# Ledger of designs, part 20: designed miniproteins, single chains, continued (2)

Each design is a single chain, and the fold is of that chain. pLDDT is the mean over its residues in the fold that is shown.

## One batch from the design tools (miniprotein)

Design m4671
Fold by ESMFold2-Fast:
Parts: structure tokens; sequence; C-alpha cells
Structure m4671 (fold): chain A 66 residues (1-66)
């Protein structure tokens, strides 16, 4: 369970980092994903990409926790 969640967090951080070119930290707080992207504010397109990837990861975590 914990290892599966850690794998989802690590993969999601790598995907967002690859998509934005920035350093990214993904954590789980009270069952919810929290994404922190370092550097200047994200563009709207970058923000939409981050939201999409985070939503997919949240669904995967919800399935693991079910």
Amino acid sequence: KAAAIAAVLARTAAEISAATGRRVTVSLEDGNLVVRVEGPPLSEAERQTVVRLAAAAQREIDAILA
C-alpha cells in the first residue's frame, strides 16, 4: 500500500517535471495530492497540464486506498 502510493507520487513528480521543465515535489496530505512547482508562476497551459496529471494521480491513489 505505502510502496504503491510512493511509486505514484514519484512517477507523477517526474511527469510534471518533464512537462514543465521545473523541479516538482508531489506529496499526499489528508488523502489529497499536493503539487509544488518551483520557479516563477506557471503559464495557464502549464497549470492545465499539472492539474490534468495531478487528477490522474489522485484517481490512481483513490483506487489504491479503496
Scores: mean pLDDT 80

Design m4672
Fold by ESMFold2-Fast:
Structure m4672 (fold): chain A 110 residues (1-110)
Amino acid sequence: SPEVEELRERLEDPNLTWSELYEVLKELLKLFKINVDPVTLLQAIKYIKDKGVENTTAEDLMQGDIELNERSAKLLVEAAKKVSKEVDLSKLSDLEAARLVLLALIELLS
């Protein structure tokens, strides 16, 4: 899909800013029909990064302050697991962790 490739190319930009990542995230959620607040999704990615992928379940992201739906929670955990095979998310900046998790989300949804 041309739209999927455009989102991927934007996320692969080494100069990507938070503002640009937020715009890509909104377009990604719309394209794949994921009904989630973009800020809540970014908070969930930070939770996974801070707690560790191996210590985070989909249920953790569906409860308390984050409150993702089951589909979105499962997709995020799977995307984070994919990134964690190559790099330790806890050692990345919040922006870099979010960028790589969104790239993994695109691959899982494509």
Scores: mean pLDDT 88

Design m4673
Fold by ESMFold2-Fast:
Structure m4673 (fold): chain A 105 residues (1-105)
Amino acid sequence: SLQALIQQNLAAIKAVLEDLKRRFPQFAPRLDEILALLDQIEAETDPARRIALSDRAMELIRETTRDLVAYLDSQGKIREATLVQARGIAMLSDLYLNQRLVRKM
């Protein structure tokens, strides 16, 4: 079902954010804000509000990924920075897919 796909998609994004929070506890407050938005998206029944929450989550993912990549680059951790950037791109792609599924409901 579309609902099951949406749930699986959100769960996958949450798993990535929890992994990043464990690896980079200094970014935990920003990652927790994104996790809270994903919980709100999951609970929201109004499509327009869900899209607005998703847009906010995507913006925070973009900003947090950029800042975390810059931090890792400054530490000479180029491989970790590349991995974080790849995960950020994947999460954004997953949220765009989620928005498309919501618009079809």
Scores: mean pLDDT 85

Design m4674
Fold by ESMFold2-Fast:
Structure m4674 (fold): chain A 62 residues (1-62)
Amino acid sequence: SLLEEVKKKMEEILAKTTPETEKEAYDEIMKLGSEVLPKLSKEEQKELAKYVEEILEKMDAK
């Protein structure tokens, strides 16, 4: 599904993130989320929003 593809791309961005590239990774994740959000169902939008929060939380812990 589109949601699963987006989640996979966000995980790949997180995996490549270093302290020096954190801002760039953040911007890339936010851009990806914004581009797909209008194409998702209401429930998928909620799931993506929660997932993005989890990813950003993990980035802040690096």
Scores: mean pLDDT 78

Design m4675
Fold by ESMFold2-Fast:
Structure m4675 (fold): chain A 91 residues (1-91)
Amino acid sequence: MERIENLKKRLEELAKQFEKLGDTEVAEAIRKFIKGEISAEEVIRLLLKKTKNPVKATALGILQAALSFTPDEAEKLEIVVTAAELYLEDL
């Protein structure tokens, strides 16, 4: 329970970072995912659509594939955190 709560808290922090950068669409998608309104796959698909860095696009594609083999809720949350942090990384 604590692990899931900590991951949701981290996702809300990431959503605030996207909002401050003017990426309100991604911020809203992350918040909808936290509420269970959209899937993890939908969040990663949005990030993949918006990325212009080919290295980030490749890594996001790998994370998207990993979701299809991930039944655990906490692991799905960790994949979305990783994807959002990767997207925000200066490469």
Scores: mean pLDDT 83

Design m4676
Fold by ESMFold2-Fast:
Structure m4676 (fold): chain A 60 residues (1-60)
Amino acid sequence: SLQQQIDELQKQKKQIQEDLQRQLARTDNPLLRDYLRQQAQEQLKQLEEQIQQLRQKLDS
């Protein structure tokens, strides 16, 4: 179902955020930290766009 797909994408967003926090806790290198944040932000944006599209279809 569309709702199950949305729920799975939301779970993936949470996992990315948790993984980012763990990775940041392991390094004090500012360039690496910035890189990790940027990569996570790009992945989260992609997932949020997919969630938005699925919600639009669900509400239609």
Scores: mean pLDDT 86

Design m4677
Fold by ESMFold2-Fast:
Structure m4677 (fold): chain A 81 residues (1-81)
Amino acid sequence: SKLKKEIEKMKENANDPKILKKLDQELIQIDIIDSFKRMVDTIMKKHHDKKVEDHLNKLLKEQEEELKKKIEEIKKELEEK
């Protein structure tokens, strides 16, 4: 949600249709990650499996780091324009 606001702000600064397309793709990726977080929360509430929790949190961290890197790359492209 906070990342979505950041991307929306970046879209207002973007004049390049190519950059706008990249930002739209990252908005979709945020929705996918949010769905994963919801799934993890649901599983943990029902099962309380510590190994599963640790594994899923590790996967989420990797996905969030990848998303963050992509957003930083797009932000850099915007600063050069």
Scores: mean pLDDT 78

Design m4678
Fold by ESMFold2-Fast:
Structure m4678 (fold): chain A 110 residues (1-110)
Amino acid sequence: SEVQQLIDEIITLLKTAKETYLKAGNEKLAKILDEVIEFFEKLKELPEVTEEDVLKIAKELEEAIQAIHDGDYEKALEYLDKVIELAGKISEEAKELAEELKEKIKEILE
């Protein structure tokens, strides 16, 4: 599937970013990237996901990660709410995965 290939490419990029943050001593962002990787691995198994859905979600997650890196946790949570909205347009199961991701990220940021 072209969607599954796109998600695999995103996961590969996220794994590289995680290694970069670990080398920089940013264990918090590395843990967050682990949760984002798990989210995409689970999203890959769902039906009715399109490449457009994946790209929109990936863009909002990239913005959330950047906001966390900048220390703007309120802005990061706003981007995660956009991820939940986008996932909810795919399916209830995708929405639940995005809600779980937000809660895990909130726990890491506390």
Scores: mean pLDDT 91

Design m4679
Fold by ESMFold2-Fast:
Structure m4679 (fold): chain A 53 residues (1-53)
Amino acid sequence: MSVKQMLAQNMAAYGVASGDVEKVIEEMKKQGLGKLTETMAALQKRIFDQLKE
């Protein structure tokens, strides 16, 4: 199973719809690019925490 497919399925199981993802991205942009990078890292870590086994 590819990591890309696992991520997509995990986000769906996490209850994250496309609209919700867009809202999160907008909030990150509102905080500025510097904070955007840090928020992206935190979000990715949270996703990988769900995939850890």
Scores: mean pLDDT 58

Design m4680
Fold by ESMFold2-Fast:
Structure m4680 (fold): chain A 61 residues (1-61)
Amino acid sequence: MAVEEEERKKRAQEEANEYEIKTAQDASESLLRKAAESTPEEGEVLRQKAEEALRYAESMK
């Protein structure tokens, strides 16, 4: 991409990052709720996935 030439490319990347972060946060919350209602074994896996989603979104910044 021509990010160095076009400022709007930077804006588009920031918007994409915000959208992806929002999506990851929403998915994380849903997974955490399911983890609380699931068996301990399944809950652990769901929790880890929720945390990975949030961490991934943060590392994108």
Scores: mean pLDDT 74

Design m4681
Fold by ESMFold2-Fast:
Structure m4681 (fold): chain A 66 residues (1-66)
Amino acid sequence: SQEEIAKVEADANAEMERLRKERDEGVGALLKAGDLAAAQAYEARLTEEMRRLHREASQRILELLA
């Protein structure tokens, strides 16, 4: 239903915004500490988590449209 799709999009967008903020803050903290390697690893990990969330939300929307 349209309501279920809107709910999936809203929940995914809220979680995506949370993860982006967490990534940016965590990367910033590691860079201030001078740990470039840890900053790069943390950014890569959270970016992959965000990509996974986007794929799962997109798949769920496709299932609701079928």
Scores: mean pLDDT 87

Design m4682
Fold by ESMFold2-Fast:
Structure m4682 (fold): chain A 76 residues (1-76)
Amino acid sequence: MSLEERKAQLLAGIEQLKAQVRRELANQPETAEELLKRLEEIGKRIEAAKSEAELEAAVKELQKLAAEIQAAIDAA
């Protein structure tokens, strides 16, 4: 897979996580807004990545944030 193809897949995954946050945390708008902002920041890092190593760093942050999103949903 090319770097650009992998970036496209990761950005699509971020959009899916954004949709989940908006749906599952609709009753917690402040928490949802914070998580959406963090997803957008990781998305910008993915777009800016010039190597697989830089992309892997952003992926690790995305995995941590996805776990935090799941914990927030489970706590809601």
Scores: mean pLDDT 84

Design m4683
Fold by ESMFold2-Fast:
Structure m4683 (fold): chain A 72 residues (1-72)
Amino acid sequence: SSDRVGVAVRLAPGASEEAVREVARELGADSVFIDRDTSIAYLALPRGTTREEVREAFERRGLEVLGVHFLE
């Protein structure tokens, strides 16, 4: 769908899954998948969500963000 964009967020190991899901809800995510082995959260966010909005939302929850990658 053209109204969503995929985003991969790389987190420091040990990030709370509950906190990640709360951030996903705040950002309006349709789906969230957390890869525990790699500490990457995959989100489907509204198109127009910026990298700054994603990073700020995670950091507000005390989560260390190592990278944000927008998926094609």
Scores: mean pLDDT 85

Design m4684
Fold by ESMFold2-Fast:
Structure m4684 (fold): chain A 69 residues (1-69)
Amino acid sequence: IDQAKLDALVELLRKVQAGEISVDEALAALKAIGIPANAVVRAALHDARRHPMSDEELRALAEQVLRSL
């Protein structure tokens, strides 16, 4: 797993969960760093918004997403 991409995805998931950015804004930021705006990434962002998670849960979700790419 690329640590920089993992840290960026965790941060964007946190911001979406907190309501600081939209899912579409997060997808645009992720695409800029080489993470595709695919169904798996979109589902993870919506899941973080719908079901608030701990930092450990967000990191586990981010790792799962990056492993699925």
Scores: mean pLDDT 82

Design m4685
Fold by ESMFold2-Fast:
Structure m4685 (fold): chain A 68 residues (1-68)
Amino acid sequence: MVNEALKLYQEGKYEEAIELAEEEAKKNPNTVTASLAYTVAALGYYRLGKEEEAEKYFELSEQAFKKS
């Protein structure tokens, strides 16, 4: 669940948060839930210094939200 990915992010477990968020987004793409999951992944990538990956996931979040 997105809540679990967000908790991992808040605990500083960015790699685990990204992995769980990506799994949640893949289950139901183009939903508000997927949009939130992509946002968590983007924030995780940003914290790891992977700005290019963060930008891609922010774009995926926006597209999922528009299609929801």
Scores: mean pLDDT 80

Design m4686
Fold by ESMFold2-Fast:
Structure m4686 (fold): chain A 106 residues (1-106)
Amino acid sequence: KGKEILDLVRAGKFEEAAKLLKEQLESGNVDRKTALEVRILALEAVGVKDFIPSELIVPADPEEVARIALAALYIVMGKKEEARKLIPTSKVYTLDRKALEKALEK
């Protein structure tokens, strides 16, 4: 399913990708590698470049990374209220949080 989420994001099927990622978050079965890759693709899709590369995220909590990715997907879909609920509270993700907040102002 990780590869399926990535393929959906690359195809512009953001609603389907968001549903699958949300299911992983709710089940507690988030794959770290998939979450990191979806985060990059989703932030790029929103036009955000003010973010930390995946390899520099320490610690990389897969659930927090998945919440960042899901928030960016919701912004792309115009679901700004849903996106706000997912903005990360972790200090490690400050650049991602600021980037998503800027995207919400557009």
Scores: mean pLDDT 74

Design m4687
Fold by ESMFold2-Fast:
Structure m4687 (fold): chain A 87 residues (1-87)
Amino acid sequence: MWELIAMDTFTRDGKEYLVEVERSADGHRLIKKGEVTEKTEDSVTARVKSSLYDADGNLISESEKPELLTVTKERIEEAKQRHLELG
C-alpha cells in the first residue's frame, strides 16, 4: 500500500512545480513532479513525470510520458499540516 508522505508546490527558474511523494511499507518512494499548467480557486493541475526509488534511494524507473495530475488545494494544505504535526 502506498502512503502519501509529502505534497507541495515550489518555484524554480521562474516556473512553478508540483511535487507528490508516496512511500510503500518496504520504503520504496514514488515521486510525481512537474510544471504547473493551471490553477483554479480550489485546485492545481501539473504535467508530472513519475520516478520510482528503492528503500536505499536508487532510481528504479521513470515514466516515459508526462501525465496530468490535478490536486485540491485542501489536499496540499492537509499534507503540510501533517508534516508540521510530525515536526
Scores: mean pLDDT 78

Design m4688
Fold by ESMFold2-Fast:
Parts: C-alpha cells; structure tokens; sequence
Structure m4688 (fold): chain A 70 residues (1-70)
C-alpha cells in the first residue's frame, strides 16, 4: 500500500519525509491516469469484440433457460 511504499522510500532510498510524500503523490496521479487509460483501452477492445461477446452471452442464456425449464 501507500504507507508501505512511503516507508521503503524513507528507509531504503534515504529520502526525507517531504521528498517521499511528493514522489508518492506524483506516482499516485500517474497511476490514476494509467488506470484510466487502461480502462479505456479495455473498453475499446471489448467494443471491437462486441458481436462475439454478445453471441456468447446469448448462448449462455439459452442454456440457462433449458436447465430452468426442466
């Protein structure tokens, strides 16, 4: 977690508390943007495969209906 990363920077990196906090905050913002971009890329990939994914979901629903109808 963030607390563990801060301790590592202070103990292993020899950084001051202020320097460690600044690096962590900057890294956190960078990570947030990376996560946002990753989600957009995954959503775009899913959208490209939408027909295949939709077909698979329909097939699973059909199986479920057959099992419940018994």
Amino acid sequence: GVEELKKKMMTEGGLSEEEANEIIEQAKKDLEEIEKNKKEVEEEAAKENTPAAENGKKFLEQIKEILEAS
Scores: mean pLDDT 63

Design m4689
Fold by ESMFold2-Fast:
Structure m4689 (fold): chain A 87 residues (1-87)
Amino acid sequence: MKESLGVSLYSGGAITGIGGVEQARLLVERGDVEGARRAVEEAVRAMEELARRAEELGDKESAELTRRFREETRREGEEIVREGEER
């Protein structure tokens, strides 16, 4: 049950990260660089909360996977925001 619950938390993190990056890209395309930055920050915060919950449930592997995806989300989101600022 812990493993299954942890996998559900990780899946939520992955969906949150993907959604945040896509939202940031759409916002930059509209010229809303500030909104894009907020979207990335919200996604990164939500994923860190999910990683903490996985650890509290004893699922360190799902927490580690969520944090690695969080770092990728942060890097991709920051690149998108930077591209918008350079424009």
Scores: mean pLDDT 74

Design m4690
Fold by ESMFold2-Fast:
Structure m4690 (fold): chain A 80 residues (1-80)
Amino acid sequence: SGEEVLEELKKIIEEGLKKLEEEKDPKKAKEIAMKTRDEMIELYEKAVEEGLLTPEQKEEALKLIKEFEEKAGKILESLE
């Protein structure tokens, strides 16, 4: 269901951000951000293809992805 997709998306984001905040190496942090992005996009695209998301759930998923990008970007910028 769409609710299950959104819940899984949130888990991917939470785990990615946790790993990203704990990482001190800029190169490894970038790899974590890229992997998390790939996992988010794969889940979203599959859910869209399977017709699992309502229009409102698609908007929520895209908002979650955007919020991750903003948070991840700030963490990456903070690394020396």
Scores: mean pLDDT 86

Design m4691
Fold by ESMFold2-Fast:
Structure m4691 (fold): chain A 64 residues (1-64)
Amino acid sequence: SRAAIEAALLALARRVLGVEPASAAEAVRLMHSQGATPAEIGAALEGMAGVDREAAVAYVESLL
């Protein structure tokens, strides 16, 4: 679900960057600014939270 992807994005940003993002969109922009691609973020979300990778990649791309 979208809510699960959003929660996983916030958790991933806290884990990888050590910051508390204000939103899923901010989490994506911060990770992208550090060189992470939508495909890499989606793969990390699948591995960490078991979300659907294709849905996660599509959502991440929609926030960029």
Scores: mean pLDDT 84

Design m4692
Fold by ESMFold2-Fast:
Structure m4692 (fold): chain A 92 residues (1-92)
Amino acid sequence: MAEEAREAGERALEALRRAAELARDAPSVEEAIEIIEASEEGERLKEAAERLRELGEKAKAAGDEETLEVLKETVARIAEIQRELMETLEAR
């Protein structure tokens, strides 16, 4: 499970980075969200998020602390990228 969580996390981070790149030049946060939601990258991000949720539920049920730790690190990285994107958009 921990290795699957790492792979799912890497896919989620890659999808998020691509979505952020598409939205980087958006004139507003609202328009950035619309661009992401309409994109294939946004669809990939949604699928990756669902996979991470499934892994989290399985890890919690199994008491797999290693997998839960990997997922916490992934969530922290996702939050950091989202914060950087929001700061970039708000600076306009």
Scores: mean pLDDT 77

Design m4693
Fold by ESMFold2-Fast:
Structure m4693 (fold): chain A 80 residues (1-80)
Amino acid sequence: MNITPEQGIKAVYDSISALSEEKAEMARAIAQTLLDAGVSVGTAVRAAVYVALGATEKQLANRVGEEVARLAVEAARAYE
C-alpha cells in the first residue's frame, strides 16, 4: 500500500480528531505510547481508537496482536 509517512500521520490525526474531545485526548495518549514502543502508525491508531471506544484487551488482541493490545490497555489505564 503506497501511503506516504505524511499521509499516515494525517490519517492518525483525522481518526483521533473524529472522536469527542475527551476520547480524542485519551486516544492520542494511547497512540503516542504505542508509537514510542515501535508499533506501526496504522496499528497504533486502530488500537488507540478501539480502546478509547471501550474495546477489551481480548477483543483488541484478535485485531492487533496480544502484545499491542496489552500495551494499549495499559496506556489507557495509566491515562484514566
Scores: mean pLDDT 72

Design m4694
Fold by ESMFold2-Fast:
Structure m4694 (fold): chain A 79 residues (1-79)
Amino acid sequence: SAVEEFEAHLAALIEQYRTTTRISDLYPAVIDMFRLALRLPPEVRQQLLPVFQSIVNLYKLMGSPHYDELEKLFEEFKK
């Protein structure tokens, strides 16, 4: 299910975060997490809004070249 795929991906991302010395190396996993989240039911997506907003804000604050892609996915996620 989409929920199971999302949870598996989130677990892998957390493990990568624990072992990574550079946050930029996490981007491929972060973007995949956002793409998987688009397939979650709207009620589940609403519960995740504050967390996803914090991630988007972090990438914006860091001046990441990936901010625009994450922001577009986040706007789609909100609907």
Scores: mean pLDDT 79

Design m4695
Fold by ESMFold2-Fast:
Structure m4695 (fold): chain A 95 residues (1-95)
Amino acid sequence: HMEKLLVETERALVIMQGAVLLKSEDLPEEVKKLVQELIDAIGKGDYETAIKKAEELRKVAQELRDENPEVAQALIDFANRAIEVAKKMKELGIK
């Protein structure tokens, strides 16, 4: 009862965080596309795609670190949370 509710809350928060990131004018279009694809995959219950897109996002964020370390860290934190949520949802069989 509680575990599924908590993970669903974490999913909603990750989707909200991604939506906020997409409103940033400072993000490259490639990064925005990855964020959009990631939140779409999580929203659809496509956890394998979500994990793959989050890993791609972490790699691109590391490359951005020299230009904008604050944005790079926010993207890495977002991607890490998305991976954790996707794994939990997959283990609990949440669609």
Scores: mean pLDDT 82

Design m4696
Fold by ESMFold2-Fast:
Structure m4696 (fold): chain A 88 residues (1-88)
Amino acid sequence: ADSYSAPQTVEGGGGKAVVTAVGKADGTATFLVNGAEAANNSVQDGVYVSQSGNTAAAGAVQSPEGAPGLAVGHVKDGKVYQSSGPSG
């Protein structure tokens, strides 16, 4: 079953969003931005926020011109990885 972090406010790229980390049953993680699932982004143009610990959440926010956006990483052991990161 999926697990959810507490919501966090994250700022980056000139915008602000509420981000919730979601741990998936396959061991990956994703993010909800303002309650909506975010598209996966292979480009790290945003601010990455991580917290330490195996149950900790990480958030990332990118704010493209004219709209709030999301830079998405995955989380393992409290570390944030880019979508094209060390996991291959």
Scores: mean pLDDT 43

Design m4697
Fold by ESMFold2-Fast:
Structure m4697 (fold): chain A 76 residues (1-76)
Amino acid sequence: SEELLKRIRDIIENDLDKLKRMVDGLLAYAPLFPELARSQLERLLQIAKEVGNEDAIKLVEEAMKRLDELLKQLGI
C-alpha cells in the first residue's frame, strides 16, 4: 500500500538501525524462504536508491552479499 511504502521510505531516510533490524530479520528466515528474502532485499534496495540514502544502499547491498554467501554454504 501507499501508506506502507511511505513508512518504509521514512525508515530508510531516518532510521538506519531499524532498517538494519529489518534486513537481519530477512537473513534469519532466508534458509526457509530464500526467494522471498531475495525479493524483499531487492525491493528495499530499489527504495533506498530512489530515496538516495547512500548508507541505506550500502547496508542493503551488504545484506544481499551475505544472503548469497549464506545460501551458497547451505547448498540452496
Scores: mean pLDDT 86

Design m4698
Fold by ESMFold2-Fast:
Structure m4698 (fold): chain A 94 residues (1-94)
Amino acid sequence: SDPLAVEAAKEIAEEINKIEGLKAEVEGNMIIIEVNGDKKAEEAAKEIAEELNKIPGVGVIISGNTIFIRIGSDPKGREEAVKKVKEIAEKYSK
């Protein structure tokens, strides 16, 4: 795995973990998000999935209450993914 993609995945997971009802774990350049079923957490998870899926080089897969996000090796895509998740975390953590 690209070490910079792994570091971006860790930073993204840390930001997601600020949102109540979301638990994010990291496996290499992959972020695994578990949603607790709370409405606000579901809305946050949906926004994360939709916004990150728009970023080139970022892969998003939704399976039930779990979201898988793969961070690619494109520096611009990594920077945009980190920025977008920080914006969403700030919106939903207050």
Scores: mean pLDDT 85

Design m4699
Fold by ESMFold2-Fast:
Structure m4699 (fold): chain A 107 residues (1-107)
Amino acid sequence: SPQQQLMQQTLQSTRSVLQALLKVAPAELQPTIQQMISLTDQMINAVNAGDYDKALALLSQAFDLLKVLSDKIKKSDMPVPVKTRFLVEVLAVGGDLFTVERILRKM
């Protein structure tokens, strides 16, 4: 369906953003970003399988982990411009995940 394709594209975009963040992240942030990538991969698999209940459960975990990541970024010793860039990307990831949630709740 067009909705399923949009979810797949949005989650793949989210994965790419997280991979880019992981490449430049300090060691302190890497485990949380890796967990976000793992959850995103699991959500892609759930959507592809048509397991929308599982995808919603994984989304809930991803939103909780985004809050943890945001807090860790704010408390990190990174320069302010770097923190701002990371927080902008985290906000973008949150927006993409919210888009996926809205589509899933209509299925």
Scores: mean pLDDT 90

Design m4700
Fold by ESMFold2-Fast:
Structure m4700 (fold): chain A 69 residues (1-69)
Amino acid sequence: SLITDIFETDENLTIQDLLDQFKISQADLSRYSGLSLRFIQNNREKKLSELPESHRQAIKEAIAILSLQ
């Protein structure tokens, strides 16, 4: 719930903003989200709200997993 509420507020953040906020590398996000490193690099300046729901969900889940480590 709290993680979902944060992302509902912060869906205007870019992929790069989220990586910087949570101290996650592009490679780690790629590994845990299942998105290619190329996709992350090419879309790093796009807001989460601009991505398909499946991609947004994968990124949110990857950050949740990585933030618990």
Scores: mean pLDDT 77

Design m4701
Fold by ESMFold2-Fast:
Structure m4701 (fold): chain A 80 residues (1-80)
Amino acid sequence: SIEEALKALKEMYENISEENKEDLAKKAGKLIKEVAEKEGLTEVSREITGLLFAGMSSSEEEAKEYVKEAAKLAEEALKK
């Protein structure tokens, strides 16, 4: 659901670390892709997933910025 996808992004933003960022990004990305495909928002899902992958390869602070952008896109696209 949209709520589960947004929750996963929030968990990633609040709990991101070098140890868990890949697992959190994969979890959030799967939920967002599933919800966006059902809503016909596949392109937005690709953008959000790209931001999450960029975050996995970045420093902790930069990763938080990417997750923040992803969460904003998800809220605007998936919750409207």
Scores: mean pLDDT 71

Design m4702
Fold by ESMFold2-Fast:
Structure m4702 (fold): chain A 80 residues (1-80)
Amino acid sequence: APPDTQIELVFVAQLSEDMKELVEKAAKALNDERVLSLKAESVEELAEKIYELLKPKGIVVRVSALENENVRILFIEKVV
């Protein structure tokens, strides 16, 4: 981990199939309704779009994704 960085786990969601539900959970966790307007065909694309959306606010976040036939997981860590 980078020196003197505090990492706050902002959001972790696990969904079986619904990308819309994942987007809604991310928007709620980040308290940012602009996330609801994001369109993505994969969890990885959603993660990239969330990262770019938050970058201009000076919020340092780490976004990662895992997707398979049974689960979609989005991890968002806010770096303070």
Scores: mean pLDDT 63

Design m4703
Fold by ESMFold2-Fast:
Formats: C-alpha cells, sequence, structure tokens
Structure m4703 (fold): chain A 86 residues (1-86)
C-alpha cells in the first residue's frame, strides 16, 4: 500500500515538472528541444529509481519538481527584467 502511494506521488511530481517545463517552453519556444530532453532525463531517472526503490524515486521526483518550478519562476523574472530594459 505505502509503496503504491509512493509510486503515485512520484508520478504526480513528474507530471508537475512536465507541466512547468511546458510553461517554460511557451515562454522560450526556441529552447523547446533542450527542455523536452530534460523532461525525458527526469522521467528516465525517476523510472530507473522506481525499479530499485520507490521511496528514492519519490524523493528524486519531488526534488526535480521543485527545481523545475524554481526554473520557471527564474524564467519569468528574467523576461520581466528584459522588458523593463526596453
Amino acid sequence: MEEEELRKKAADYVTEAAKAYGKIIKLNPERADEYLARMEEIARDVRQKMAENPKEAYELAKKYSNEVKEDYQKTLDEIKKRQEQL
């Protein structure tokens, strides 16, 4: 039961990371390939850990989700800063 919940939460965090990268891609479509490759890396890494230890996969997915959310906020801040320099 706990293992299944960890798998579900890990999948939720990967989904959140993918949504955040989707927003970043919309802001910087020229870099779409880079962000898509990073999403694939995150999904692959989490899936590999899931086969070994669902708890570690959950922790890894949570870490990546938080990092991607921070990247999204930094991207927004940089865009605003550039617009203010016009």
Scores: mean pLDDT 79

Design m4704
Fold by ESMFold2-Fast:
Structure m4704 (fold): chain A 84 residues (1-84)
Amino acid sequence: GPSVQEQVEELRKILEEMKKMYNTKKTLTLKDILRLIGLVLRAIGLLLDIQWNSTDQALLDEAEKIYEEIKELFKKIISTLPVV
């Protein structure tokens, strides 16, 4: 399976994809909402897997920080962008 470092990089890619959606979208379609939900669920799975498989506190702290940014961005997207 992927290394913990590769899993942290995958969390970062999820955050970047969500940032791109926020910066490029004026409205959210149902497909956009389903994509966002899928990205958040993937991030949860990655965080749990990192927490289960790693004892490296620096990598754990980084993963938790990225996930917190993902949660805050998800809330911001859903509260800010109108659904069509």
Scores: mean pLDDT 88

Design m4705
Fold by ESMFold2-Fast:
Structure m4705 (fold): chain A 62 residues (1-62)
Amino acid sequence: SEEELEELAIKTAKFYADVNPDMSLEEFKEILTERLKEWGFSEEEREKMVKIALEEYKKVAE
């Protein structure tokens, strides 16, 4: 569901911000995009999740 995609994106962003605080927003975006492709998410799902995750990552890591 849309809510499950949003929750996963937020949890992933918080995890990366906690585990690798030196990772830039750009590096996180690239890693996340590739991981979501490997996990089989569609292009539309990936775009939504990346946008949500980047906003969360900025709040936690910046």
Scores: mean pLDDT 81

